# Designed miniproteins, single chains, continued (4): the designs that were tried, part 25

Each design is a single chain, and the fold is of that chain. pLDDT is the mean over its residues in the fold that is shown.

## One batch from the design tools (miniprotein)

Design m12835
Fold by ESMFold2-Fast:
Structure m12835 (fold): chain A 80 residues (1-80)
Amino acid sequence: SLSPEQQEIKSEIIYLLMAYVQAKREGNEKKAEEYRKKAIELLKQLSPEQQQQLLAEIAALTEGDPEVIAAAQQLIKEAE
């Protein structure tokens, strides 16, 4: 099970990911880049196993939204 601190990190990553996707949809490249950088920094604090679990949770939360899932996969790749 995740610690409270790790749960907070995961919640913040989900928020930043959703903000990133929204900023991209709006064409706000500056805000998208800010959210992306923050999300990557937090993702680096998670193990690879925790990152994969987060991806599964995002898929469930967004009911399999392919745009959000693709964005999450890209951020995880950039955090490696």
Scores: mean pLDDT 85

Design m12836
Fold by ESMFold2-Fast:
Structure m12836 (fold): chain A 111 residues (1-111)
Amino acid sequence: SDSLIEKIKKILEEILESTDPEKIEKYRDELIEIAKTLKESDIPKVIEVAREITLKALKSKNIEQAINALEAVIDLLETLLSKTKDEKVKLELEIEIGMVLIQLGVLKTLK
């Protein structure tokens, strides 16, 4: 599980650094497939990774790369939400998705 969480973090970092739409799409698809295999007990660690990547994206000088990274974070968190049964974990995911959507909206207005 720690190996999968580290892989998620690396994929999100690659999306944040990439300007290649085909590479970004491939990474987003890989991210969704990994998310489907994650144990529910690992979700809090993934939320912490999502927060770290969101902060890095907001500090990015490239708005398009930041938007791509936040959209990938939303794909990841929504995939986890769809398979989650624990009501507390669902609430944490819904809150995080809402926060990322607000930040994504702000970035899109700055573009």
Scores: mean pLDDT 88

Design m12837
Fold by ESMFold2-Fast:
Structure m12837 (fold): chain A 55 residues (1-55)
Amino acid sequence: ILEKVEKFNEKLESDEELKKEVLENIDESDFIIKDGKKILTLSGVLRYEEIKKKK
């Protein structure tokens, strides 16, 4: 779970298209700011995965 969240946020850092898609589908309240970086919470990651499961 923790590793999953870390990997997802690492991907978001390098993929601006993915970041935009997440921002459009996930509420801002599912993000936190840590060390000047906008980080998606576990709840946000899970919510995005639920959205992606719906083809």
Scores: mean pLDDT 73

Design m12838
Fold by ESMFold2-Fast:
Structure m12838 (fold): chain A 78 residues (1-78)
Amino acid sequence: DKLYTLSPELQEVIQEVDSRKSLTGRELNKALIEYIKKNNLLDKETGLINLSGTKLGKLVGKKEVSYEELMDFIMKNA
């Protein structure tokens, strides 16, 4: 599996759930899911992830995203 060396900005987000500087795509996906759950970011009515006021939202530059959009963005920018 391809290893992603996380940017300092992404490390600052991910360190809440995983302290490693390099993750496989599967491990990065798992860490993002855990971050979303830990911070209660999933809006169950819309199915969108609310990023307003989060470090992840600052990195992505959006207030809300679908899970697929978020994963695509992170995987391309890790």
Scores: mean pLDDT 78

Design m12839
Fold by ESMFold2-Fast:
Structure m12839 (fold): chain A 64 residues (1-64)
Amino acid sequence: SIDDHLVPATEEERKELEEGLEQAKKDPKNASLLTAISLRAVALNDQEILEKARKLMREADKAA
């Protein structure tokens, strides 16, 4: 693990993820979008975005 001097997600990066989550809420069938958001959240170490994405994935699974 190389977390020394890791820069937190920029405001722009967080905004992109939040916008992606809003798109995913409107299109829960787009599992690839939620997967991409989750992977990016992990890379940015953004637990809040990751939890939001996982919640939307669970909601999509319930609809299938």
Scores: mean pLDDT 71

Design m12840
Fold by ESMFold2-Fast:
Structure m12840 (fold): chain A 73 residues (1-73)
Amino acid sequence: AEEAEARAQLEALRRGVDVLVNGSDAEIEALGGGAVDPEALAAARAAAPAWLAQLDRLATEHTYEELQRLAEL
């Protein structure tokens, strides 16, 4: 149960980061609830490719306990 929840959270996070890399401004605004600071958003978009690569690596390793701990960050 917790493993499935952690996996779902990781998948949701990866999907969100993917939108930051490849999504339109409208999609990013919708994801952020319409109140996202543009400067913070620009910084997040710049960092997003590195986050996406890290998430892909973690998903490949299938270490659910480690994924659960990282989701707490």
Scores: mean pLDDT 66

Design m12841
Fold by ESMFold2-Fast:
Structure m12841 (fold): chain A 68 residues (1-68)
Amino acid sequence: SEFDELIERLKKEAEEAYKNKDVLGLSVVGIAAATLLQAARNAGDTESAKKFEELLDEIVKLEKEVEK
């Protein structure tokens, strides 16, 4: 899937932002993931859409943890 590389890249970017306690970086990755989720849904790529939804849930969890 054309989204597979983007999912992997965003996961790495989220992990890096979390390690650096970079709340803004996590928010930027979250916006990118939300945009790509919409693109995957519009393309009918249900599998990739689910992966972006899971990534967004993870990013929200990481954001809450960093802001403590």
Scores: mean pLDDT 84

Design m12842
Fold by ESMFold2-Fast:
Structure m12842 (fold): chain A 95 residues (1-95)
Amino acid sequence: MSPLEVAQRLVDEITDLGAANGLQVDSTITQLSPTHVRVTITLTDLQTGETGTFVVDVSEDEDGNIHIRVDQIGDVPPKAYTVFQDALGRVLRSL
């Protein structure tokens, strides 16, 4: 699976789980190189209006192994954090 395919799978999983949990999901996928993709995900709790943002870097090493780095931007609402972690876990189990 390429970094772009991993990023797209993460966006698909978070969009589905977000919708099921009353979150608005806004995502942007940026390809930085053939082996490095960045995903910016903003989750809005539709009940409270609170937002949280994650920046996910997906890269492939010279051995073909996928590496995922996650940075949290500011404070993230507990619901958004839980949904993001569930979506990420689903992607990681598929690698």
Scores: mean pLDDT 87

Design m12843
Fold by ESMFold2-Fast:
Structure m12843 (fold): chain A 67 residues (1-67)
Amino acid sequence: IDLSALTEDQLAAAAVRLQEDSGVDAEKALKVLEDARRNGWTLREIAKRLGVSPATVRRALRAGLEV
């Protein structure tokens, strides 16, 4: 998944989904996703920063793409 293709609204939606699915604070998740987009982090790196599985991150980003 190419994070640079996601809008700010789509990243915010993904952060909300991460909170719903994993209990990660949505504001914290959004900052990590914004940093990841800026720095080209992999799903694995994002998952490590958030303390969740890469599959959870992928699911959240897919939900963000649908808004």
Scores: mean pLDDT 82

Design m12844
Fold by ESMFold2-Fast:
Structure m12844 (fold): chain A 81 residues (1-81)
Amino acid sequence: SMLVEEALRLLEDAGVLAVALGREEELIKTLKEQGLDELAEAVRKAIAREPGGGEELRRVVEENPEKSLEAAKKALERLRA
């Protein structure tokens, strides 16, 4: 769905920015604070470039695309501040 693709794009943007800033743990903490512990772990694996990490991240986002999108927007906003 379009929501899944947008959430994944924003999560990738947030991950790339977090790595560049050395703020990966802040990104993970923001996702956990939204109650999205499974998403936080999937993002951690994707950032670490673990085999299958991208596939797991997509699966988790597909389970709740709207909340994943909102959490991604919030995380990216915090990293840009």
Scores: mean pLDDT 87

Design m12845
Fold by ESMFold2-Fast:
Structure m12845 (fold): chain A 72 residues (1-72)
Amino acid sequence: MIDEARKHLSQGDYKSATDYLEKAAKENPTDEEVKSLSYAVSSKALQAGDEETAKRSKEIAEKVEKAIEEKK
């Protein structure tokens, strides 16, 4: 899942990258890499004018970040 997200992010396919990150977050809700990639996708999608994808990706990042903090 995370490798697929990285591949799509590198291709500028932010929607598919976000779909894979959502699946990765369901499999491992405390994955630091899912958090980091989700923030990166959100930032790049917003710069590209894809506000819907940016919002979805940011929500994934924030949920994972909160889960990581609760595990500490």
Scores: mean pLDDT 82

Design m12846
Fold by ESMFold2-Fast:
Parts: structure tokens; C-alpha cells; sequence
Structure m12846 (fold): chain A 78 residues (1-78)
């Protein structure tokens, strides 16, 4: 439910910036990372990191999600 709210807020931000291709690409990447976090069962770890870094905005949580997904991908390659 908390994750669904963050994704919805990012989708609303994307609609507000529909004429800004750079911003929409950034937000699409953050939404994709949040969905990947859900699919991988990493929601609890993401929320733990959000608390640690005091990340409260959807964009800040989205940035942490991208970092977490990248970290997991690097561990899978090593």
C-alpha cells in the first residue's frame, strides 16, 4: 500500500511534466525501479533505507530504489 502510493505520486508527477522528456524519462526509470523492488521482494529493505536516509519524497524513494536494484544486479553478476 505504501509502495503503491509512492508509484502513484511519481506517475502524477510524470503527467505534470509530460512536456519535459528528460523529467518523464527520469520518473519512468524510478517507477520501473520501484516495481522491480516489489517483484524482487525488497520492499522492506527499501523502506529501511528510506528511514535511514530520511527519504520522504517520492523522488527520493525512487532514487533509493534505483540504487538498490543496481546493487542487487551487481551482486548477481559477481
Amino acid sequence: SEMEKVIKELEELKKKHADDSGMTRLLDNQIAALKEVQERGLVEELMKRAKYYNAKSPVAIGDLAQALVREQELEELG
Scores: mean pLDDT 84

Design m12847
Fold by ESMFold2-Fast:
Structure m12847 (fold): chain A 88 residues (1-88)
Amino acid sequence: SPSAAQRRARYQTYSDSQIRAAINDRVAQINQVINQYRAGKISRDQALQQMDTLITDLVVASGVLNNYSDDQTTAMRNSAIDNYRNFI
């Protein structure tokens, strides 16, 4: 999996519209993971691993789009992971 620094570098090459499209796509993928877990198609560990990766990418993309500091991005990531883990 790409590092947070590699994800950030990639999104820094994107236009704002491309970042917004990526954010929307990551939200859709997170919802698919939740649905697959609830349907019994993937294990809890697989769901948590996929969600942690998708949420990290979502938050990094949002941080680049909004010019957030690393501290702001870390706080958003922790909050988002806690919120989404309630669905698994």
Scores: mean pLDDT 86

Design m12848
Fold by ESMFold2-Fast:
Structure m12848 (fold): chain A 90 residues (1-90)
Amino acid sequence: DARARIEAAVAELEARYRAAIEGAARSPQPPAVTRGERGVDAETGLVWEGDITVEVLPDGRRRATGRATVTDTALGETWTLEGEAVADLP
């Protein structure tokens, strides 16, 4: 089932994107960094693009937020992926 395979691939991309957001929140990089994430899934041909923004909260914790779009260019269907992670102070 092609649809089930595409939905599984979108779920995998969402999980990877969530992990990237969590990694950005825990990164020693400067605050207020925006990273562009973009790629093509080799198996499905899905095109994904998104960003991750990191900010420092008033209590010193880091918050990373992300929004990405996944597009099946053959069908013209688009999915939106969103996520947020907060890194607690050690």
Scores: mean pLDDT 72

Design m12849
Fold by ESMFold2-Fast:
Structure m12849 (fold): chain A 82 residues (1-82)
Amino acid sequence: MDEGNALYKQKKYIQAADLYIRAYQVASPSDQGTLWNNLGNAYYQNKDYVGAIFAYNEAARHGQEGASKNAGLALEKYIEQA
């Protein structure tokens, strides 16, 4: 997860997304929401708004605070770019 966040900070969003997906496979249920939200952020920055909406909605299902708002923002971008 820390390596994924470091890649995100360097704007290497696809590589960050890959590390978040890998982290999810070994994550506790409590960490899964945070990882889905981080994955959504990476997709959003990479302009994959469909991927971002999906990931943020999964984060919200796992109880991640703010994820539903992030999904709404990604949906607005999807409508704007579609």
Scores: mean pLDDT 80

Design m12850
Fold by ESMFold2-Fast:
Structure m12850 (fold): chain A 90 residues (1-90)
Amino acid sequence: MKEIKKVLTVDEATDDAVESVENATKGLAAEGKLLGEKTKVILEVHTKSASTSREKIEKMAEAAFKAGKEYGVEVEVTVTLADGTVYKFS
């Protein structure tokens, strides 16, 4: 299985961050599908702020998984907040 890793830095867990995660995952998933191998997308999201909505963090993970499902790739998402709090979704 090929693994494609992307690191994203966002200011906060916002709707703009959700859209950025979705678009990044779609791009990586499309690239993985083009390679013709069973591909896993690993997305690491770092926030510059610890000011966060749990709902927005969950929406970022959901957007990534939805994009991965659409392109037939496996997705892992890790969200790391500025205070060192880590959320892992797989």
Scores: mean pLDDT 77

Design m12851
Fold by ESMFold2-Fast:
Structure m12851 (fold): chain A 105 residues (1-105)
Amino acid sequence: SEKKKEAEELVEKGKEYFEKGDYEKALEYYFKALEIYGEIGDKKGMAKVLVNIGKVYFKQGNYDLAIIAYKNALEIYKEIGDKEGIEEVEKNIEEVKKAKKEKEE
C-alpha cells in the first residue's frame, strides 16, 4: 500500500539519522513510521520499528526506555510467531540489562 511505502521510507530516514548520531531525528522518523504501521495494522512493521527505537534509546544511555521498546517488539513478535525476531529482541534486552548494571555500579 501507499502508506506502507511511506512508513518504509520513514524507517530508512530514521536509520540514516541514527548512523549520523542524530538520535533525536532518528526517533522522530521512527515514531512517525510506527504511527503509520499501527494505522494499517502491519504488526511486523511495528515490531521492526520498535527494535530500532530501542536501539536509539540504548545508544542514548536511556536503558529503561530501550527495554520498554524491546519488550513491546518482543510481544508483537510472539503474537505473530516470528522466531528470528524473538531471538534478536531477547539478545538486545540482555545487552541493555548488562549495560545498565555496569553503569549503575
Scores: mean pLDDT 91

Design m12852
Fold by ESMFold2-Fast:
Structure m12852 (fold): chain A 85 residues (1-85)
Amino acid sequence: SMSKEEMLKLAEEEARKRAEELGGEVLQIRVEMGEDGSAVASVLAKIGNETRVIRVRLYEGADGKLVIESEDVTTGERFETVELE
């Protein structure tokens, strides 16, 4: 399994990528480990004239696969869930 540091780094990279794909300017990033062992990255981004929060959650699923869930917390939009083997 990945180390906590590797999970936090990957969550941050995915959150940055999502914000940039939306044409956002990254203002702040927060990364933390959840009590459930997930890595959570939250990006505060300026997209056009609006400030939005993009959140990425990375965790190990039951089959040992890494799962990446992404959402725009401000709009409620959920992005495609990715599973890594």
Scores: mean pLDDT 81

Design m12853
Fold by ESMFold2-Fast:
Structure m12853 (fold): chain A 68 residues (1-68)
Amino acid sequence: SIEEELKKFIEEARERAKTLPPESAALVELLVGIAEHELKSGEIKTQEEAEKLKKGFEETLRRLEAEA
């Protein structure tokens, strides 16, 4: 399901954040909180919306990892 897919992605993002400096890890936790809120509020209803969220999050993670 979309919910299971996003929960898995969030868990992977949190694991990746453990390798980052504290300020970058805090930014990842903020993004996780936003993603969890959108899931809970029903704002993510389609596969396309889930893929868009994952893409934006992945781009941010890669940027933070490159700066670390």
Scores: mean pLDDT 80

Design m12854
Fold by ESMFold2-Fast:
Structure m12854 (fold): chain A 70 residues (1-70)
Amino acid sequence: AVEQLLQQGVEALNAGDRQRAADYYEEAAKVLFGEDPNSARGYELLAQSALLKGDEAKAAEYRAKAEALA
């Protein structure tokens, strides 16, 4: 599940589709949060998604959350 979504995200990045890659990373994060609402990996994927969408402030916020949970 998570691995397949991450693979699809990488394929989207290789195709130059940053928005599609961001969507796959968000879906992977949702799977992780379904198992652990405080998933550090889930927040790391949200941070990567935010960076792909050009939202550096949001990415920094999610990264800080992930670091606090790791």
Scores: mean pLDDT 84

Design m12855
Fold by ESMFold2-Fast:
Structure m12855 (fold): chain A 87 residues (1-87)
Amino acid sequence: SINASNEELTELFKKALDKVEEEDPSWKEEMEKLKKLSLSDAFKAVNKLPKEKRLKLETTFIELLVEAGKMSKEEAERNIEFVKEKV
């Protein structure tokens, strides 16, 4: 479970998009489009991303949730493995 408000989730998700964009500038246009969406629409759009981009973005978001104290490290490790298996 994620112990965060929708506002906190939105802020952390945008931070994840920024980090992914900084690490791979070729994804900038796609990440910037996701920033303009509501959190719900952004999550739907993420599910349509190529496997590599989806995995990178979802793992980055999970890592930020742990750093913010919104998810335990153990729960994050389970969620990352689940994302890898879905990809």
Scores: mean pLDDT 79

Design m12856
Fold by ESMFold2-Fast:
Structure m12856 (fold): chain A 56 residues (1-56)
Amino acid sequence: SAAEKYVQILQAMPPADANRQLGTLLRESPAQAAALSTYFSEHPEAGKALVQHLFP
């Protein structure tokens, strides 16, 4: 899915870049943000890892 691929990309980025990318997505695309939320609900380990990566 697009959400899965996006999370993989964010995980591969430096935290500062990942934070900026996600911040932009949350501001510019609420629908895509909702898709990410659904992905994290289905993949809690990936969501937890991304949250730690973004919010150190």
Scores: mean pLDDT 79

Design m12857
Fold by ESMFold2-Fast:
Structure m12857 (fold): chain A 97 residues (1-97)
Amino acid sequence: SALLDAAYAAGLLYAAATAKGDSEAKERARALADEIIARSEDPSKAAAAYVAGVLEAIGILLDSEDEEKAIEEIVERARELAERAGDEELVRLAEEL
């Protein structure tokens, strides 16, 4: 589902923005996630996809010896998912991080 890919990407970007200390990007990622969840036919599944994205990003960060490289990996993964979902706002957010 495109909406589930978008929700997951938003979760990845929320965690990446948090790790970077970018409060504006973090707020944008959360706002985009809330909109995606609200537009979903199954808001609980979209919320679960968002949380899964956050948790996967945390796992990547915890397993990495290089935080900057881990953030780059998370952002690139989110960009690919956002492009597949056709979510131009999430693609733009990923490019800004």
Scores: mean pLDDT 90

Design m12858
Fold by ESMFold2-Fast:
Structure m12858 (fold): chain A 86 residues (1-86)
Amino acid sequence: HMVTARATAPAEGNVGDISSAATAGMWAAYQAGGDVEKGAELADRYSGQRGDVAKMMEEGLRAAGAIESKGEVRGDQGVATATAPA
């Protein structure tokens, strides 16, 4: 029902985990054509973990957004690869 203690430990947000989440989110978005919503459905269909994947996607796209804010192209077309961060 109600939970009293539940927090995101830094171990879960480790640099390695963050990179994995960003990669997974970007990959899923790419597979869906650059849409987080479609990516979440795709991941749910293959994995069956919609809730967790959605969170990873948000982080992945967030990292991608930082790259585009550098003045790089912000295309959501069928881009094949995710460019390096920064």
Scores: mean pLDDT 47

Design m12859
Fold by ESMFold2-Fast:
Order: sequence, then C-alpha cells, then structure tokens
Structure m12859 (fold): chain A 98 residues (1-98)
Amino acid sequence: SREEILRLLEEMVELLNEAAKESTDYMIRFQLTVLASSYYLMRKMIEAGKLSDEELLKELEGDIAVLQDILAQSTNPKTKALIQKVIELAQKIQELVK
C-alpha cells in the first residue's frame, strides 16, 4: 500500500542518518547523508503524487547497488548492520510496487 511504502521510506531515512553518524569514514558519511536527503525528498514527492512507481523502482535499483558498494567498503560493524537493514527495506519497497 502507499501508506506502507511511505512508512518504509521514513524508516530508511532514519537508518541512513544513524549509519552516517556511526561512520568514521568522511566519504561514506557524505554518501549516506546524501541518500537520506534523497529519500526524504522522494517520500514528500510520493505524498504529493509527483513520483511514479516506475521512477521509484528505478531509483531503488540504482541506490541498492550504491548501498551494496558502501557496505563492502565499510569497516564499522554497526554502520554495516544499519546499511544492510536499509537494503532490506529498499528491496521490500520494490516488492510492494511490483
């Protein structure tokens, strides 16, 4: 449902911001913060009816690949666990929109 997608996007933003705070690498922190800001904006656009399911799916596919790369580069166990949860939520949203 739309409400479930919006809730999952909100949870992704919270987890991305937490992962950024836990990260000791400045580039990883920057990338996670940018992703959090992007999902916050996308959530608002969905609420306004300005983002299609197709556009959301395309963005999630690209962002999952970026998150997997960040996960592979991260050395902090807490940051890795938070990023893994974000990937799982993104995949859950993909299943709900298909």
Scores: mean pLDDT 88

Design m12860
Fold by ESMFold2-Fast:
Structure m12860 (fold): chain A 80 residues (1-80)
Amino acid sequence: MLEEILEKAKELFDQKNFVRAALIFTGLKLLGKEIPEEADRAVLALMMAGSEEDKKEFMEIQLLVNDPEKLLERLKELSK
């Protein structure tokens, strides 16, 4: 399950969907998953070129660190 979500994030990164990739990589890291170096580049791209909505979504993912069940559901939605 987490492996499938990670593979989707890598696919999104390869497709240059850096915003969605960054959100998924960040959420997986908060769940304790080992994240590839592409995650740092995706986050940088989100911070440099993302909209205010994208940056808000990124912060909301980080705030879910204390709610792993809700975080996992959010990552499933982002990986569809």
Scores: mean pLDDT 84

Design m12861
Fold by ESMFold2-Fast:
Structure m12861 (fold): chain A 98 residues (1-98)
Amino acid sequence: VELSEEELELIRKAEEYLKKAAEAFKNGEDKSKIEELIEKALEELLKLPKENEVIQAAIGRMKLVMEQIIKKDTSRLPVKSLEELIEIGRKIIEEYEE
């Protein structure tokens, strides 16, 4: 039940984009830039293999929250939701690297 280095790298990249999105929101940057960073994180997660049920379930939750942020918030992104996505990504990495 160990992730490959390639799979871990994809999760790390997604986490990095979500951290950048949260920071951009805190700095008052344009919503379009924040959405672009979230979309990049989602693209990395979509590259992960379909076959691991635990990772797939976690990715499914991340995708759902990201879609809600992108599609339903037309004025302001919730920082708490971005921080939650970062925490989910971190826990996946921690669980499978150790």
Scores: mean pLDDT 62

Design m12862
Fold by ESMFold2-Fast:
Structure m12862 (fold): chain A 67 residues (1-67)
Amino acid sequence: SKIEQAAKLALSYGNGKATKEQLISAAQFLGISEKDVYEALRELGLETPLSFEEAVKVLEKAAELSK
């Protein structure tokens, strides 16, 4: 999926983990606001740096919030 590809890209620059700035950049590429990323992190109880699975969950939740 597009979200999975964005999460993989974020991880490729983070030495196997998605940093805050890389996660936000991936979200912006998907048309998701930084605000929605922070709310998704809060609702899921996750903190950066994230694994691939965690990054996908955050981006999916942020996409829901942006609708």
Scores: mean pLDDT 80

Design m12863
Fold by ESMFold2-Fast:
Structure m12863 (fold): chain A 96 residues (1-96)
Amino acid sequence: STSFSEKARELAQRAVAELQAAFEATFPGTDSLTKEQLEWLLKRYREALERLRKEVEGEDPNLVKMIDMTLKVIDLTLENGPENGQEAAEKVREEL
């Protein structure tokens, strides 16, 4: 049977695709991300994840936890720069 987490994943994938299309429309021909482009993308992705979190709250606690961990990585990356993204992801992974 299709779990709620599978439906939420489909919604997240659609949101990511829409964000990628919006990013390409805003920054056409980008082969590498500048700090400003990365910050723009991460902020939009953060907003999409917060909306998804509200939709899955009370339905899938594991997905809520995964979203919270992803938001933490994004926030740390935005605060400390892109070099901290991998370290932030590793710290979040250790909490799993």
Scores: mean pLDDT 65

Design m12864
Fold by ESMFold2-Fast:
Structure m12864 (fold): chain A 71 residues (1-71)
Amino acid sequence: SMEEAGRLAVQGLEALQAGDYRRAVELFQQAIRLAGRPIPGVLRAMGEAHRALGDLESAREYEELARRLEE
């Protein structure tokens, strides 16, 4: 549901702020799955988490996906 997706996105942001990057990715993936569609803000946050984990290629891919959806 969209309500549950929103809760998971908030928890993902809290994990990101706490430096728990792998947990943030897990929560953001669950949020997108429950929403049934990509969410630009969540995709940008996924990019931040992947960058912090040293996965720069995935970070760039998520950032580009978010930009395309916001056009």
Scores: mean pLDDT 86

Design m12865
Fold by ESMFold2-Fast:
Structure m12865 (fold): chain A 96 residues (1-96)
Amino acid sequence: MLPYKYKIRLVFEAETVEQAQAFAKAVEILGEILEKETGIKIDVKVYADGTVEVTILSRRKDDARRAAEQVKELAELMGLEVKEEIELPPLEDAAE
């Protein structure tokens, strides 16, 4: 199997913990859809200060970037600010 070589980390700032939790649930639903269609993995972590960290793992760079854009669009729709977007290097050199 192809390894998950592409990782994007997105950090969002919510005004409230309740907003952060609602966004996290929406991202989990989006992640299930994207995993079924493209095989992407999405992990979501909510912090007590209202920070939401979304980690996208993909076997293809373009799939990772498309997922990141969809997550950012969802954040904008829900009124969250994008604090950080980091394309993390793979543990080893990328296959592309």
Scores: mean pLDDT 78

Design m12866
Fold by ESMFold2-Fast:
Structure m12866 (fold): chain A 61 residues (1-61)
Amino acid sequence: SDVQRGQQAFDQGDYQSAVRHYTQAISRDPNNVDALSLLSRAYHQLGDYDTSRDYSIRASR
């Protein structure tokens, strides 16, 4: 799955690839809380704190 591919990229420190895979997951299911939460974490690792916060808020809904 896209979430599994994103998690593998994240574990390897490839946060840009993680964002890409998690974004594909939410494109199919915009309410995928796991993918939204993981996107928040990946953007935080990239230093994009504003985007990280936005995904965290969406994941809490």
Scores: mean pLDDT 86

Design m12867
Fold by ESMFold2-Fast:
Structure m12867 (fold): chain A 68 residues (1-68)
Amino acid sequence: MPSLEELERAFLTRLAAASAAGDVAAAERIVQETLAEMERLGVPEDLRRGAEAAARVYLAHTRAVAAA
């Protein structure tokens, strides 16, 4: 079972790669899968909300890259 730190590191690494590639579909999938995993691990909603806020920033950037 990954720790929250390991999950966050993997999430940010995968999301950064998808963002750099302009792959909006991959970025959205990574966000969805990570939030589902956090819920499965019993991460409190307030902490998941923080992850969602960070994800929105990366998704906005990914969309900008895809549009360029």
Scores: mean pLDDT 77

Design m12868
Fold by ESMFold2-Fast:
Structure m12868 (fold): chain A 62 residues (1-62)
Amino acid sequence: SLQEAVARVTAAAIRGVALGLTGSREEAEKYFREEATKAAEEHGMELIFDPENPFKVELKPK
């Protein structure tokens, strides 16, 4: 469901930001991109990354 996808993506964003604060920004962005994409696919959603904020995404039903 959209709600489950949003919750999963939000959790991935929080963890990604935490990783970025303690390590590589590039690795944090890669982690978030991979986890958010996986969560969207698992819930039948299309994922659009925000170009201004790599930890922000839009979810659309397919």
Scores: mean pLDDT 76

Design m12869
Fold by ESMFold2-Fast:
Structure m12869 (fold): chain A 54 residues (1-54)
Amino acid sequence: DEAIRRLGELVGKSPSTIRQQLKQSGLSLKEHIERVKEAGEITEEQAKELLELA
């Protein structure tokens, strides 16, 4: 969906790679977005926009 596509663009990964990471981690998309933000890979504002799409 749109949130996965946007996250992929921001972190330089394909949507398929993001989906695979979600399956392997067992995390929800929202949980994964929070982890990526905590790791400093995206900004607070980018994370907020992604969470609204998820």
Scores: mean pLDDT 80

